# Designs tried in a protein design run: designed miniproteins, single chains, continued (3). Part 22

Each design is a single chain, and the fold is of that chain. pLDDT is the mean over its residues in the fold that is shown.

## One batch from the design tools (miniprotein)

Design m8784
Fold by ESMFold2-Fast:
Structure m8784 (fold): chain A 93 residues (1-93)
Amino acid sequence: NKEKIEEYWKLQREHADHPLLQKVLELIEAGRYDEAVELALEAMREAGVDEEELEEWEERWENTTDPEVKAALALGMANEAVMMARVRAAEAA
């Protein structure tokens, strides 16, 4: 689905100023996809994402061999972590 891919990259750019997203992008550019995913998963756990949801993201990563898909998964996980952290911050205000 081309529209979903384009929207994903647009959202990724909108959040590129966040330190987590910058670090994940750095790791992806270096070909360090496993480290990018591990960093994003750790951030999701820290942000309070459900264990079941974390397992689903990990399974998706383990079942892919395409570097482009691995990069997309790492960025998707990082965006989820950033959004969850923002929701928690808003609830605390």
Scores: mean pLDDT 74

Design m8785
Fold by ESMFold2-Fast:
Structure m8785 (fold): chain A 77 residues (1-77)
Amino acid sequence: MEEIEKLREEFKKLADELSKLLSDPNATPEQIKEAADKVIETLRKLIEAAEKHGVDPETLEQLRALLEKVEEFKKKI
């Protein structure tokens, strides 16, 4: 489960960075896309690790829904 914990920490860090860029009027669309890509990559790894370790279906669905929201957001940038 340490693998999942490390990925959760990385995800929180990257999500915070993305949120800061979204609040920064000087942030470029390119910077926002790069930050979103990092969040997407980490979420995919987290979902894969969660599936491997048999995490409950509700948690997996929440992670997949979050991934879909970030991917959809990136398409609008």
Scores: mean pLDDT 82

Design m8786
Fold by ESMFold2-Fast:
Parts: sequence; C-alpha cells; structure tokens
Structure m8786 (fold): chain A 58 residues (1-58)
Amino acid sequence: SLRDEVTEHLRERFPELSDEEIAHIVDVALGLKKALNLPDSMLVPIAEMLAYAEVTYG
C-alpha cells in the first residue's frame, strides 16, 4: 500500500527515527495529502520534509 511504501522509505532514509515517530509522520503526511487534495506523487516528499524537520528541530 501507499502507507507501507512511505513507511519503508522513511525507515531506510531516516534510521535515527523510531517506529513510533515514523508512524506519526506518515499519519500527518497522509492527512495533509487528503486535506489539500494532493497527488500520490507528493506523499513521499511531504513525509521526507516532516522527517527532516523532526531530526533537525525536534
């Protein structure tokens, strides 16, 4: 599923994040995608941006 693909991508790209942090980021990214009617192609970029912010500023 799209959720599983994004989750696995974040696990590989941001190994410093916990499973709980990744799950939260994916939920937020999916929520933003739905609220803003964004295409599926934007989900990974949004999730990466959120993950980068968490690692850098969280």
Scores: mean pLDDT 86

Design m8787
Fold by ESMFold2-Fast:
Structure m8787 (fold): chain A 66 residues (1-66)
Amino acid sequence: LKEEAKELIQKAVENGELTPEEALELSEAINQEDYEKAAEILEKALEKNPESEELKKALELIKELL
């Protein structure tokens, strides 16, 4: 789950759907097990990129860890 979410986040950065700064904050939140913060970052990114399957899938995985 954690590694799968990180892979999806990397793809979202490659697609320009997540900035490197957002990806860093998100990775730090996941590493600290602050899944509420991780979900908030992903939700904001998804508002800007509502068609992103990578962001949708990553958010679902993070919500499973809450």
Scores: mean pLDDT 81

Design m8788
Fold by ESMFold2-Fast:
Structure m8788 (fold): chain A 68 residues (1-68)
Amino acid sequence: AMPVLPGLELTEEQRKAAEEFRKWLEENPDATYAQARARVDEKYPGDEVVRRLFAALFAQYRVDQMAA
C-alpha cells in the first residue's frame, strides 16, 4: 500500500496541504504526476515534507482509481 505516514511531526500547513492535494487529485483524475507536482511546487515551494506527502498521496490516488 502507498498511504501517507500518520505518525510524523507535521506543521499545520503541511497537514492542510496533504488534504488539499488529495482533494485536487480527486477533482482532476486525468492529471499526470508532473502536472500535479508542478502545482504543489508552485504553491508550496521548497517544502520537502509537503512534496513527500504529495508523492505518497498521488501514488495512493492512482491505485484507488485503478481499483474503482
Scores: mean pLDDT 67

Design m8789
Fold by ESMFold2-Fast:
Structure m8789 (fold): chain A 69 residues (1-69)
Amino acid sequence: APLEARKADLLRIARDMGREDLVKKLEQLPNLTPEEAQKLIDEIESEIFREVLTRAVDATIARQKALRA
């Protein structure tokens, strides 16, 4: 099912990022209704996307600061 595939992908990404809080939320999916599970997956996807962008920006800023030190 699409939700199961998305869950597997998000779970791997969250673990690779060290986001244990997101892993725990994803593990709660079997206890939710399909509608609640869809909403939670959409929220976690948005959070992961934001985290990826934030880390990329922070890494760029840190690199520039290191070059000035």
Scores: mean pLDDT 77

Design m8790
Fold by ESMFold2-Fast:
Structure m8790 (fold): chain A 69 residues (1-69)
Amino acid sequence: APVRPLTPLQQKYLKLANFLLNELKLSPGQVAEVIRLVLNSPSDEALREGLRALGLTDEQIEAILEKLK
C-alpha cells in the first residue's frame, strides 16, 4: 500500500494533539487554535501569550511547552 511513515515532527504534533484532546480535555476548536499557535509563534514567549489569550491556565501552557521538547 502507498503508505508513508510519519516524520518525527509529524509524530510530535500528533502526540501533542492527542495530549490536548485526551489529557487537557480541550475542545476540537481549542486544539486547532493551539496547533495553529505552535506552528506560527516565532518564540516560546509569543506562544505563551497566544495560549493565555485562548484562556488556558499557566499549568496547561507549561504542559504544552513540555510536550514540544
Scores: mean pLDDT 76

Design m8791
Fold by ESMFold2-Fast:
Structure m8791 (fold): chain A 82 residues (1-82)
Amino acid sequence: SLKLRLEGVNKMFLGLAYEVDGDLEAAAESFQEAVKLFEQAGDWEGTADAYRNLSRVYEAMGDLEKAAEARRLAEEYRRLAE
């Protein structure tokens, strides 16, 4: 669905804005929402990009286990998008 993909993109921009503002919890929530929207749309490239951003935010928060899992999922979805 084009609508779901656009909603995912909007959540990605919102997450980046929160990250720049230093609101890492809000950034993580926005990127998690982007993941769900892109997954529902079947947009594996969008899902991979959202997980990559989520991994970076989790690292900044000091949650290394969640960061590693998000990075693994980003690489898995990138492979799926090929």
Scores: mean pLDDT 91

Design m8792
Fold by ESMFold2-Fast:
Structure m8792 (fold): chain A 86 residues (1-86)
Amino acid sequence: MKETLELLVKKVKELIKLGYYEEAIEAAEGLIKIDPENAEAWLALGEAYYKQEKYEEAIEAYRKALALDPENERAKENLAEAEKKL
């Protein structure tokens, strides 16, 4: 159900905004378990890892998001920023 998955992605983004990065990672992982081809879930997982300074994990998640949605500008930008941190 698209609306439910979109709400879960929004919740992950809210957790990241509030600084609950560990909870955001767990929520994103749960989303990916339900829908492993959800590019937005992989992007959100990468953003949560980036905020925890886990740049290698962030890069891996962003690459997966970009493999699923090659035209996603946010995934491209976030990948480039994470690679600069290495």
Scores: mean pLDDT 85

Design m8793
Fold by ESMFold2-Fast:
Structure m8793 (fold): chain A 74 residues (1-74)
Amino acid sequence: ALALSAEARALAARLAASTDPSREEEIALVAELVRAAREEYGVPKEELRKQVEELIKTLGLSEEERKLLLEAIE
């Protein structure tokens, strides 16, 4: 969980730095990584949600992008 969470945050930060037309696809890829963290490493939903919320605030994601990432935790 620790190693994966740190890597996921770093990757998500790099993806959010690219504000090109493929942003929608990049956000979907981050959502896929969140699901993998939950399914592969068994990271608790509460911990993932907290980290995703912090990421959303840091990157200034839209309401729709926030919803997509939070749904990946479900």
Scores: mean pLDDT 66

Design m8794
Fold by ESMFold2-Fast:
Structure m8794 (fold): chain A 59 residues (1-59)
Amino acid sequence: STREKVREKAVEEIKEAVKDEKLAEEIKKELEEHAADTSPHPGAQELFELIKKALKEKE
């Protein structure tokens, strides 16, 4: 449950941060570049999924 609370807080903080269109664009570019990486990073993958969801909600 603590991990879920941390995820929810991270998503909400990302949503507030991505209200800035410039920041949202920068994050999208970084996610696309990292998606090309064949080596999976467990924590990075979960973080990217949370960021993608937050960006979609911002739209």
Scores: mean pLDDT 60

Design m8795
Fold by ESMFold2-Fast:
Structure m8795 (fold): chain A 58 residues (1-58)
Amino acid sequence: HAEEAARYYAEALEALKAGDLAAASRYGQMGADHVRKAGGPSPEAAANARELHALGFG
């Protein structure tokens, strides 16, 4: 779950950079769900989530 969370947050970042807010939201939700199931984020998932939040998305 922790690795999937990092991957989904990375996909959310790429979607956001491409201007696809719907895809960014979907991938962000998938990442958050995997973080919840894992009991916390990996360092990569946390870093990707912080970048999303810094861009005003979360």
Scores: mean pLDDT 76

Design m8796
Fold by ESMFold2-Fast:
Structure m8796 (fold): chain A 102 residues (1-102)
Amino acid sequence: LSEEIEKEIDLGLALLSVSVLKLNEDVPLREAARHAVANARALGRDVSEEQWVQADLALAQNTKAMIQKLAKEGVLPKEEADEYLAELDAHIARLEALLAEL
């Protein structure tokens, strides 16, 4: 793939990840974890709240790294990147706090 196409794919994936993470904004994070575990169980998967929080934390951290890279490369405007990074940092802090309680 060309570098330009790769950057567009990375931008699309980063924005999709941000959208997925934003689904938890209006729901207490512990409640979101419980719902995810219940849904996984309904599908025949045995997933703990801790495992879900770890997975969501990894997604948030990876999304943050992608946003930082895209901003550095000029693909994403710095002002927009700074807004996403602030939201991601707040979400990461909440996930780390929840993990410490599990």
Scores: mean pLDDT 76

Design m8797
Fold by ESMFold2-Fast:
Structure m8797 (fold): chain A 63 residues (1-63)
Amino acid sequence: SVEEIKAEREKRGYTVSDLAARIAAAWREGKLDEARRLLAEYYQQHFGLPPERVRLPKEPKPE
């Protein structure tokens, strides 16, 4: 079910909505440092990428 899939994603750290929303909000407010930190956190959770490998896109990109 959708709920089981969602729970599995959260267990694996694949939770997009909360971090994505916060990144978008910080981006809209021009808080680039905050958006960068949140984006780095998102990539660390999903791909184990270090913060220095994450660059702020001009617009949100599908991953």
Scores: mean pLDDT 61

Design m8799
Fold by ESMFold2-Fast:
Structure m8799 (fold): chain A 55 residues (1-55)
Amino acid sequence: EEEKRIEEAIDRAIQALLDLEGVESVTPEELEKWRERARKAVENGRQTVADLAAA
């Protein structure tokens, strides 16, 4: 269920950026690529925290 919250946070962040940049439309393919990149960034961040906790 944490994954669902992460996905919702990513979607909200992407939508906020689209609104801020004044982007009127984006293809579903581009949107999914941005989501995938964001998910990987979150996973890398979580790994970094785990590494720090192990020190």
Scores: mean pLDDT 70

Design m8800
Fold by ESMFold2-Fast:
Order: structure tokens, then C-alpha cells, then sequence
Structure m8800 (fold): chain A 117 residues (1-117)
């Protein structure tokens, strides 16, 4: 039951992060599909740390592409996601981020995960 709740919450967080990346990061579809698959795998394993690592990798990839591939326009400013030092702080900050984006279900899932870690 608890394990299944963790997996479901991770799926919701992962889906919201992938959708946000499609809408905001300007990543190619192939890159988004790879991160989606990695997040899905982390969720199936109940791996909270692994899912956060995939998200951080996704942000790093987007930042690299934003700096390397865009000219002459200033690349869009990536949201300042100061995730924090602990997995719990990272999840709590993600919950606030999802609330700001109007994704209350993803925000609730992130808060639920933060209580378990």
C-alpha cells in the first residue's frame, strides 16, 4: 500500500515534470522521450532520489542547449529552481513550483513524497 502510493505519486510528479519540460524547456522530442522513460523507470522502482536526479539532468540538458544552440536571441530564462540540499527540500520546493504553475495534483503528490523521505 505505502509502496504503491509512492510509485503513484512519483508517476504524477514525473508526468508533470515531463509536461512542463515540453512546454517550457524547448528540448527536442527525442530528449523529452528519453527523460520520460527514465522518470517512468524511477517511478516503477519507487526511487525518489532517481527521479529527482533525472529532473536535474533534464534541467542541465536544457541549460546546455539553451546556451549552445540559440543566437541571436537571448534564450528564455529558465525558472530558478533552487531545489535545496536534501531530497525532502527538493520535493517541497517542487510542490511550491507545481502550485505556481496551477498543477495542484502534482503539488500534492510532491508533498506526499516529501513526508515519506
Amino acid sequence: EEEEKVREALRKVGEALVQWARDHLGLPDADVAEFEARMREAAEKGDVNGLIEVFEDMLRRAFELQLATRSPWLPPELPELELGDSIKEKLENLARFFEQMGLPEAAEAARELAKIV
Scores: mean pLDDT 74

Design m8801
Fold by ESMFold2-Fast:
Structure m8801 (fold): chain A 64 residues (1-64)
Amino acid sequence: MPSPEVRLQQVLDQVSALVAQGDFENAISLLEEEIKRAEEEGDEATVSSLRHLLNLVKQRQAAS
């Protein structure tokens, strides 16, 4: 099982790739799914980081 740090990096890499492709809907969906998982695991630090990233992705989508 990958460590939480490795998992977070993989999510960041996937979101970055989707945003680079202009695929904001899949990037948002992935972030919302990972936020729910982190909330269920009680990882509030990861939830906070992912929510911040979700807001940035949504702002970038609105500017596109």
Scores: mean pLDDT 81

Design m8802
Fold by ESMFold2-Fast:
Structure m8802 (fold): chain A 57 residues (1-57)
Amino acid sequence: MSSDREALLEAERRGQRYADMVLPKVNKEVEKAKSQDEIDEISRKAAEEYRRRLALE
């Protein structure tokens, strides 16, 4: 077995938990968006939130 494998699985679990919390909110925002520009902005913000949360933990 490898330690890196377990670390990757843990990171994925954290990401999934955070996604489960944030996805409903993001989905609602995306549904409100009418243009791809707005969708891109929402996705960009969501990705930034994910990265920040994962880094800070």
Scores: mean pLDDT 70

Design m8803
Fold by ESMFold2-Fast:
Structure m8803 (fold): chain A 80 residues (1-80)
Amino acid sequence: MLTPEQLEAIKELHRAAVDAIDKNLPAEEFLERMREILEKYFDPETVERIMAAAEKALKETGSIFAALQAAVDEIRRLAS
Protein backbone atom coordinates (compact mmCIF):
# COMPACT_ATOMS: atom_id res chain seq x y z
CA MET A 1 0.00 0.00 0.00
CA LEU A 2 1.12 3.58 -0.64
CA THR A 3 2.48 5.61 2.27
CA PRO A 4 0.56 8.79 3.26
CA GLU A 5 3.39 10.88 1.74
CA GLN A 6 3.28 8.95 -1.57
CA LEU A 7 -0.53 9.25 -1.72
CA GLU A 8 -0.41 13.02 -1.04
CA ALA A 9 2.27 13.48 -3.73
CA ILE A 10 0.10 11.59 -6.26
CA LYS A 11 -2.93 13.75 -5.35
CA GLU A 12 -0.94 16.98 -5.85
CA LEU A 13 0.48 15.69 -9.17
CA HIS A 14 -3.06 14.91 -10.40
CA ARG A 15 -4.27 18.40 -9.41
CA ALA A 16 -1.28 19.97 -11.21
CA ALA A 17 -1.87 17.86 -14.34
CA VAL A 18 -5.59 18.77 -14.49
CA ASP A 19 -4.70 22.46 -14.07
CA ALA A 20 -1.98 22.25 -16.76
CA ILE A 21 -4.31 20.53 -19.25
CA ASP A 22 -7.19 22.95 -18.51
CA LYS A 23 -4.90 25.98 -19.06
CA ASN A 24 -3.05 24.35 -22.00
CA LEU A 25 0.33 24.95 -20.30
CA PRO A 26 3.61 24.15 -22.09
CA ALA A 27 4.92 20.70 -21.14
CA GLU A 28 8.13 22.28 -19.74
CA GLU A 29 6.07 24.33 -17.24
CA PHE A 30 4.21 21.17 -16.16
CA LEU A 31 7.54 19.35 -15.59
CA GLU A 32 8.75 22.25 -13.39
CA ARG A 33 5.52 22.14 -11.33
CA MET A 34 5.88 18.36 -11.03
CA ARG A 35 9.48 18.74 -9.77
CA GLU A 36 8.42 21.31 -7.13
CA ILE A 37 5.71 18.95 -5.84
CA LEU A 38 8.04 15.91 -5.72
CA GLU A 39 10.77 17.86 -3.87
CA LYS A 40 8.32 18.39 -0.96
CA TYR A 41 7.87 14.62 -0.43
CA PHE A 42 10.96 12.77 -1.69
CA ASP A 43 14.75 12.83 -1.47
CA PRO A 44 16.74 14.25 -4.44
CA GLU A 45 17.67 10.81 -5.85
CA THR A 46 14.02 9.68 -5.85
CA VAL A 47 12.90 12.99 -7.42
CA GLU A 48 15.42 12.53 -10.27
CA ARG A 49 14.22 8.92 -10.83
CA ILE A 50 10.55 9.99 -11.03
CA MET A 51 11.36 13.02 -13.21
CA ALA A 52 13.43 10.86 -15.60
CA ALA A 53 10.42 8.55 -16.09
CA ALA A 54 8.06 11.52 -16.64
CA GLU A 55 10.45 13.27 -19.08
CA LYS A 56 10.90 10.04 -21.07
CA ALA A 57 7.12 9.55 -21.38
CA LEU A 58 6.71 13.19 -22.43
CA LYS A 59 9.43 12.93 -25.12
CA GLU A 60 7.90 9.71 -26.50
CA THR A 61 4.23 10.88 -26.51
CA GLY A 62 4.14 14.70 -26.15
CA SER A 63 1.40 14.14 -23.54
CA ILE A 64 1.16 15.68 -20.07
CA PHE A 65 -1.17 12.77 -19.22
CA ALA A 66 1.55 10.24 -20.16
CA ALA A 67 4.13 12.13 -18.06
CA LEU A 68 1.72 12.04 -15.09
CA GLN A 69 1.11 8.28 -15.52
CA ALA A 70 4.87 7.58 -15.69
CA ALA A 71 5.49 9.58 -12.49
CA VAL A 72 2.63 7.83 -10.63
CA ASP A 73 3.87 4.40 -11.80
CA GLU A 74 7.38 5.20 -10.52
CA ILE A 75 5.99 6.35 -7.13
CA ARG A 76 3.97 3.09 -6.92
CA ARG A 77 7.18 1.09 -7.53
CA LEU A 78 8.62 2.72 -4.39
CA ALA A 79 5.69 1.32 -2.34
CA SER A 80 6.59 -1.84 -0.42
Scores: mean pLDDT 84

Design m8804
Fold by ESMFold2-Fast:
Structure m8804 (fold): chain A 67 residues (1-67)
Amino acid sequence: MEIDDEEIAESFVNMAAAIAVNSGLPLEEQKKMVKEFVRKVGKNLGLSEEKVKKLEEEAIEILEKAA
């Protein structure tokens, strides 16, 4: 089974967003947490800055929809 780095990163983004939503923190703090997490994961996986930004935007959208 071929698992690409982007699919792995998306899985971590969804997990981070779920943790942030369940934290009870204000939305702005939740956004900060997921951005930091996505940047660390993207850097470790060697993703481009463009891919990291896209994942950050997807994580923020999940948080905003949950708010």
Scores: mean pLDDT 75

Design m8805
Fold by ESMFold2-Fast:
Structure m8805 (fold): chain A 78 residues (1-78)
Amino acid sequence: MKLRITDKLTGFSIVVDASTTVAELIERIRAESTSSEEEINLLVAGLEALDPSGKMTVGEFAERVAHATHVFGFEEVE
């Protein structure tokens, strides 16, 4: 299963496998985002605040935070 993750602040979107960890997601955002370093750092800080361990999978993260946060959008893609 793949998920589209959207940063509602910057509008940045990325598609990752649901088994990707939050830590791996952060690495991909840094590699693929065209946003400023300041915007990337704010996004990373938000992700770390929601999962301080960085060990949660994106699938688990999306399910648990989808109804609790106004910062990130999650959409299942086929």
Scores: mean pLDDT 74

Design m8806
Fold by ESMFold2-Fast:
Structure m8806 (fold): chain A 84 residues (1-84)
Amino acid sequence: SRRREREEAIREVSEMMRALADVVDLYVQARIAEREDAARGEELRARAEDAAVEAEILRAELQGPELAAAARAAAEAARAARAA
């Protein structure tokens, strides 16, 4: 039924929104930390970037498995580029 479909969609979107909230929290922590310790600010920003990748994968999963696979591949490519 439409109601059950809506309840399932709300649950899935809520999980993604929690992941996005974690990204925001880490960026806020990075901004506060960098005022006194640039290295700590960079560490927290890197963690925020990793959390943002995880949130993007969750968002892609809502659209379908092909987009989720593409998001995971893009994440691995971005990590490889940063390591090089």
Scores: mean pLDDT 80

Design m8807
Fold by ESMFold2-Fast:
Structure m8807 (fold): chain A 58 residues (1-58)
Amino acid sequence: MKEVARETAVELLAIGLELMGRDEEAEKVRRLLEEGRLDEAMELARRATEEALAAGIL
C-alpha cells in the first residue's frame, strides 16, 4: 500500500481532532507529518482521537 493513503488518514484524523476542539493534539500530529514521522503521527492521532471519544465528545 502507498504511504499517501496513510498520510491522508492521518490528515483526516487531525481534522477530526480540530472539530472536537483538540487543536493542540492536531498541531502535534501535523508537525510529525512535516518531519516525515508518519508512524508516530498515526499513533498519536489514533490515541488522541480515542481519548476525545472516551471524554464523550460527539
Scores: mean pLDDT 76

Design m8808
Fold by ESMFold2-Fast:
Structure m8808 (fold): chain A 51 residues (1-51)
Amino acid sequence: HMEELRERIRKFNEEIEKLADVDPEKAAQLASKYYDELVRERRRRGAELRK
């Protein structure tokens, strides 16, 4: 479960870093949106969050 999520985080974090070099404004927007999605997914997994 968490392994797939962590792999996605790694890939998106790398994409955000690349965007930050070219367009920091879009990188910040993408990072904010991604973080919101991550929080929502973790809430869906309530039990895992409480570990």
Scores: mean pLDDT 69

Design m8809
Fold by ESMFold2-Fast:
Structure m8809 (fold): chain A 69 residues (1-69)
Amino acid sequence: GMAAAREELLRLIGEILRVIGEILDLERELKEAKERGDEERVKELEEEIERLKEKLKELMEKLRSLKFE
């Protein structure tokens, strides 16, 4: 039904926006950590950002599938 498809689309969009927000927050923290010379924190933040980018890629692929099917 249209209601189920709409709810899944809205849930997916919400998750995408949340992940984008998390990436932006971590990129801000990464900039601050680099300015402080906190090399361990820089490494942790870069690894976290890369994991979130992979998750975002998967979510965007799901969104594309839903939009063009």
Scores: mean pLDDT 82

Design m8810
Fold by ESMFold2-Fast:
Structure m8810 (fold): chain A 69 residues (1-69)
Amino acid sequence: SAAFAAFVERSRAHYAQLSEEQQQVLRDVAEKLREIGDETDAYLARYRELVAAGDLAAAEELRRKWLAL
């Protein structure tokens, strides 16, 4: 976790040097990435449930629909 702590410290120092306008852009990007992450997590949870249940046909159908987005 030392590498992650160092990354967070560097990121914070970099962020503090940005203008308010640049900071807002980074906040907007972070928000969008969180939304994509939440949708991906929901998909992966459902996929894992289908695989665990042995329903490989339904799992592949879900995967195909997700990748077509």
Scores: mean pLDDT 76

Design m8811
Fold by ESMFold2-Fast:
Order: structure tokens, then C-alpha cells, then sequence
Structure m8811 (fold): chain A 60 residues (1-60)
């Protein structure tokens, strides 16, 4: 589920559940890796953490 994916991301990266859920929703809407990285970085997430989030999403 979206909530389970968001919880996994939050636990692995330290992101808030809200930020993790936003990333999961963007991914399901068809956002590219570049779009996901840009949005996460705009929200103050480091490049390294953004790449980790994307890796987790792609492993689902």
C-alpha cells in the first residue's frame, strides 16, 4: 500500500511520514527520477537522501 511504502521510506531515510507519502504519490503519478529528486531537494531533502528514496521506490 502507499502508506506501507511511505513508512518504509520514512524509517530508512529519516524523512517525515508526510514527505515520504508525497514522494510515493508522485512516483505513482508517473514522475521521473529527475522530477522526484528535484521535488525532494526543493523540500530540503539532501541529494543523497533523495537518491535513497528513489532507490526504495524503484524496488517496490
Amino acid sequence: SLEEAAERIAKATGLSRREALAAVRLYQAGASDAELAAELERRGVSRATARRVIAILRSL
Scores: mean pLDDT 84

Design m8812
Fold by ESMFold2-Fast:
Structure m8812 (fold): chain A 95 residues (1-95)
Amino acid sequence: MEEDEEEIRRLLVEAARKIASAPPDKQVETAKKVLEELRQKLIERYPEFSEEINKLFDEALKRIEEAAKKGPQGLADINRILAELYRKILEILKK
């Protein structure tokens, strides 16, 4: 659904902006908080995909924790992880 895809894109862009606006030492914690909020909103809108959404977000959160272990170098990986999460969400919802 075009309107749903646009709304999801806006939610992901807003999430990325919130994470990027956080102080460097708080970006990982902000990313976790923002992704948990996004997860809840997506499950509320698409409860039939709750299992798939939970799996995707669990994977993304794990990868963010792994990126955090790299210190400042890992912050660039967070943007890549968010882009991959966005693509996977759209693939589920376009079915």
Scores: mean pLDDT 75

Design m8813
Fold by ESMFold2-Fast:
Structure m8813 (fold): chain A 117 residues (1-117)
Amino acid sequence: MLSPKVREAIERAKELLKERAGLEEFDELAKELSDEDLEEAIEALEKRLEEAKKKLEEKEKEGLSISEYIALKLRLVAIEFNLEQARKALKEGKRGLALRYLAEAALELEELEEVLK
């Protein structure tokens, strides 16, 4: 479960993405977070991604169309890619870039979770 500080930072980062903000703004926001905070955020989103994967497989068995299944599967792949890039950026000390990839993953995952309700 994410701390309130980490959750607030992700929400601000999602807002920066919508505003098409530069990496410098993500770097400033990331200064408020530890590496442990960012790692916890990645792990929490990875867990939500696994739940979304399970829900998609259940929807497929319920008769989801092939085109809808492919579209949703591609969205899951994009979220997984963003989380991998966040981990790589964090390992390289690029905390603002890690936060940006986390924000992209969080935004896409939130939209996907609404579709999978």
Scores: mean pLDDT 87

Design m8814
Fold by ESMFold2-Fast:
Structure m8814 (fold): chain A 59 residues (1-59)
Amino acid sequence: AETSEEALAALLKVRGVGQKLADTLLASFGSLEKVKAATREQLLSVRGVGEKLADKLLA
């Protein structure tokens, strides 16, 4: 199973994602796999996620 530290580290590698946003994404979706499986609209509903960042998270 993915650890919280591994999920945070992976999200922080995405340009434009800071620690607070990475924490919010994991709190909202539960895991990195769920973030990657989320729809663009679901990612855009998260505070701090813009269109370009949503595209980077899904790439």
Scores: mean pLDDT 76

Design m8815
Fold by ESMFold2-Fast:
Structure m8815 (fold): chain A 69 residues (1-69)
Amino acid sequence: PTTTGLSLEQQQTINRSTNWALEHSDWPPEEMIERITKRLEEAGLAPEQARAYAEAVLANVEAHLAREA
């Protein structure tokens, strides 16, 4: 996924979602994806794109945390 072609508001929502996921890494992964996807859809992204960005955000967060496990 890429932020190319997204509005500033949509890009900021992705950034906020990344920070939120880092702070709530103890949540179940599926629940985190659902929350982020919903926020991105509220920001005007299509469901498929919102899910793709949510999965990318979670994958980056999980990769960071897995190095500590």
Scores: mean pLDDT 77

Design m8816
Fold by ESMFold2-Fast:
Structure m8816 (fold): chain A 62 residues (1-62)
Amino acid sequence: SSDVEELKELAKIFVEKIKKVPEEEREKKLEELVEWIREQSKKLNIPEEVTEEIIEEAKKLF
């Protein structure tokens, strides 16, 4: 769905921003991004399996 693709693109943008943060803060920012993806997925009624795929794709970009 368009919601899934939009969420994936937003996650990519956030990962790029996290990479520019000092190394000591990156792990915390990544955890905040994962939590945000889960909250947005729940609001958009995205299935859990798809939510986990979005999270794993974001982690691979980090």
Scores: mean pLDDT 84

Design m8817
Fold by ESMFold2-Fast:
Structure m8817 (fold): chain A 56 residues (1-56)
Amino acid sequence: APRPSPAPPPKLPDDLTPQEVAEAILGINPEYARKLLEANPDLPPEVRKLIEESLK
């Protein structure tokens, strides 16, 4: 098998579940979480949905 990887691409850690990420953000401040949603439209849809449901 070929192994063309002189440098692996940058990758986000997959150890954290969407729920843990959402809880960490909400634990800081729910207002901050709402602002983060607007600042980061590329946020994963599952994390975004969890935050929106909490702020509903």
Scores: mean pLDDT 67

Design m8818
Fold by ESMFold2-Fast:
Structure m8818 (fold): chain A 58 residues (1-58)
Amino acid sequence: MSPETQERVARVLEVLEAAERPLSQAEVAERLGVSPSTVSRAIRLAQEAGLLGAPSQG
């Protein structure tokens, strides 16, 4: 994964952790000044890297 992609994932996670409530992808995108598709991709990459818990039951 590129350093730019890793930094983007980290920033998305920071925004989510700092929030007092769950944020939509659009709200995260507005806070970071990026497109919602960029946030969506970063979340997917974080899940694939095991940084966001989507535990497989098998």
Scores: mean pLDDT 73

Design m8819
Fold by ESMFold2-Fast:
Structure m8819 (fold): chain A 61 residues (1-61)
Amino acid sequence: MTEKLIDETIKQLEKEVKGKSREEAAAIGRRYVAKLAPFLSDEELTEAARRIAEVVRKNAA
């Protein structure tokens, strides 16, 4: 259940950060982490934040 939520969130993040500057993509990534935080344990949030940071790094201009 939680993994599916993270996966769908990552797909939306990839679409939103594609072609954005590093600063804009980082801000978007932080907003996504904040949206997930109330629904995740500390361990799940750490993993989600790691995956979000990876997506931002790979897809930002």
Scores: mean pLDDT 79

Design m8820
Fold by ESMFold2-Fast:
Structure m8820 (fold): chain A 57 residues (1-57)
Amino acid sequence: MRVMEAIEQVLQERPGERVTVADVAREAGLSPAAARREIRRLEALTGVDFRAAVGPA
């Protein structure tokens, strides 16, 4: 939930730029490892491949 909001926020602010795990972590107030873990959970729940959207850090 929180990480999903952070992903959407960063994508809205930078629609032409690659979003990294570090950007999501900073926006959500998480460590990069925690952000990656939450992104993985969202992929499992929604069926959306956030790795294609977020990219590797």
Scores: mean pLDDT 66

Design m8821
Fold by ESMFold2-Fast:
Structure m8821 (fold): chain A 55 residues (1-55)
Amino acid sequence: SERLLQGVREVIERSPVDSALIVVDDAIAYAKRQNLPQEVINELEQLKRELEERL
């Protein structure tokens, strides 16, 4: 959902990369468990990839 994506982006902006990666992984697991649209899961996985590139 849009709320989940926005919340994750806000946490990423306020957190170190390692902490942000944990939040994104938790959000991906949550999205899959709740059967959220594949578009939301793809967006979260893209955010994770961008964070990994900053390591």
Scores: mean pLDDT 81

Design m8822
Fold by ESMFold2-Fast:
Structure m8822 (fold): chain A 71 residues (1-71)
Amino acid sequence: SREELLRLIGEILRLIGEILDLEKELEKLEKENKENYDEEIEKKIEELKKKIEELEKEREELLEKLRKLKL
């Protein structure tokens, strides 16, 4: 149904926004760590990468559901 499509699109857009925010944070931390290496920053970078990967998997699952619905 159109309501299901709009709901899925809304969820996908929310995930895209969250991923973009985390990617921006990751870029800042990677730049900081490149200028002055810090083990604590490296740990934060790895944690952010894992969070981004999890959200990207969730986004792909929702996109697959959207692809199975007729537009």
Scores: mean pLDDT 83

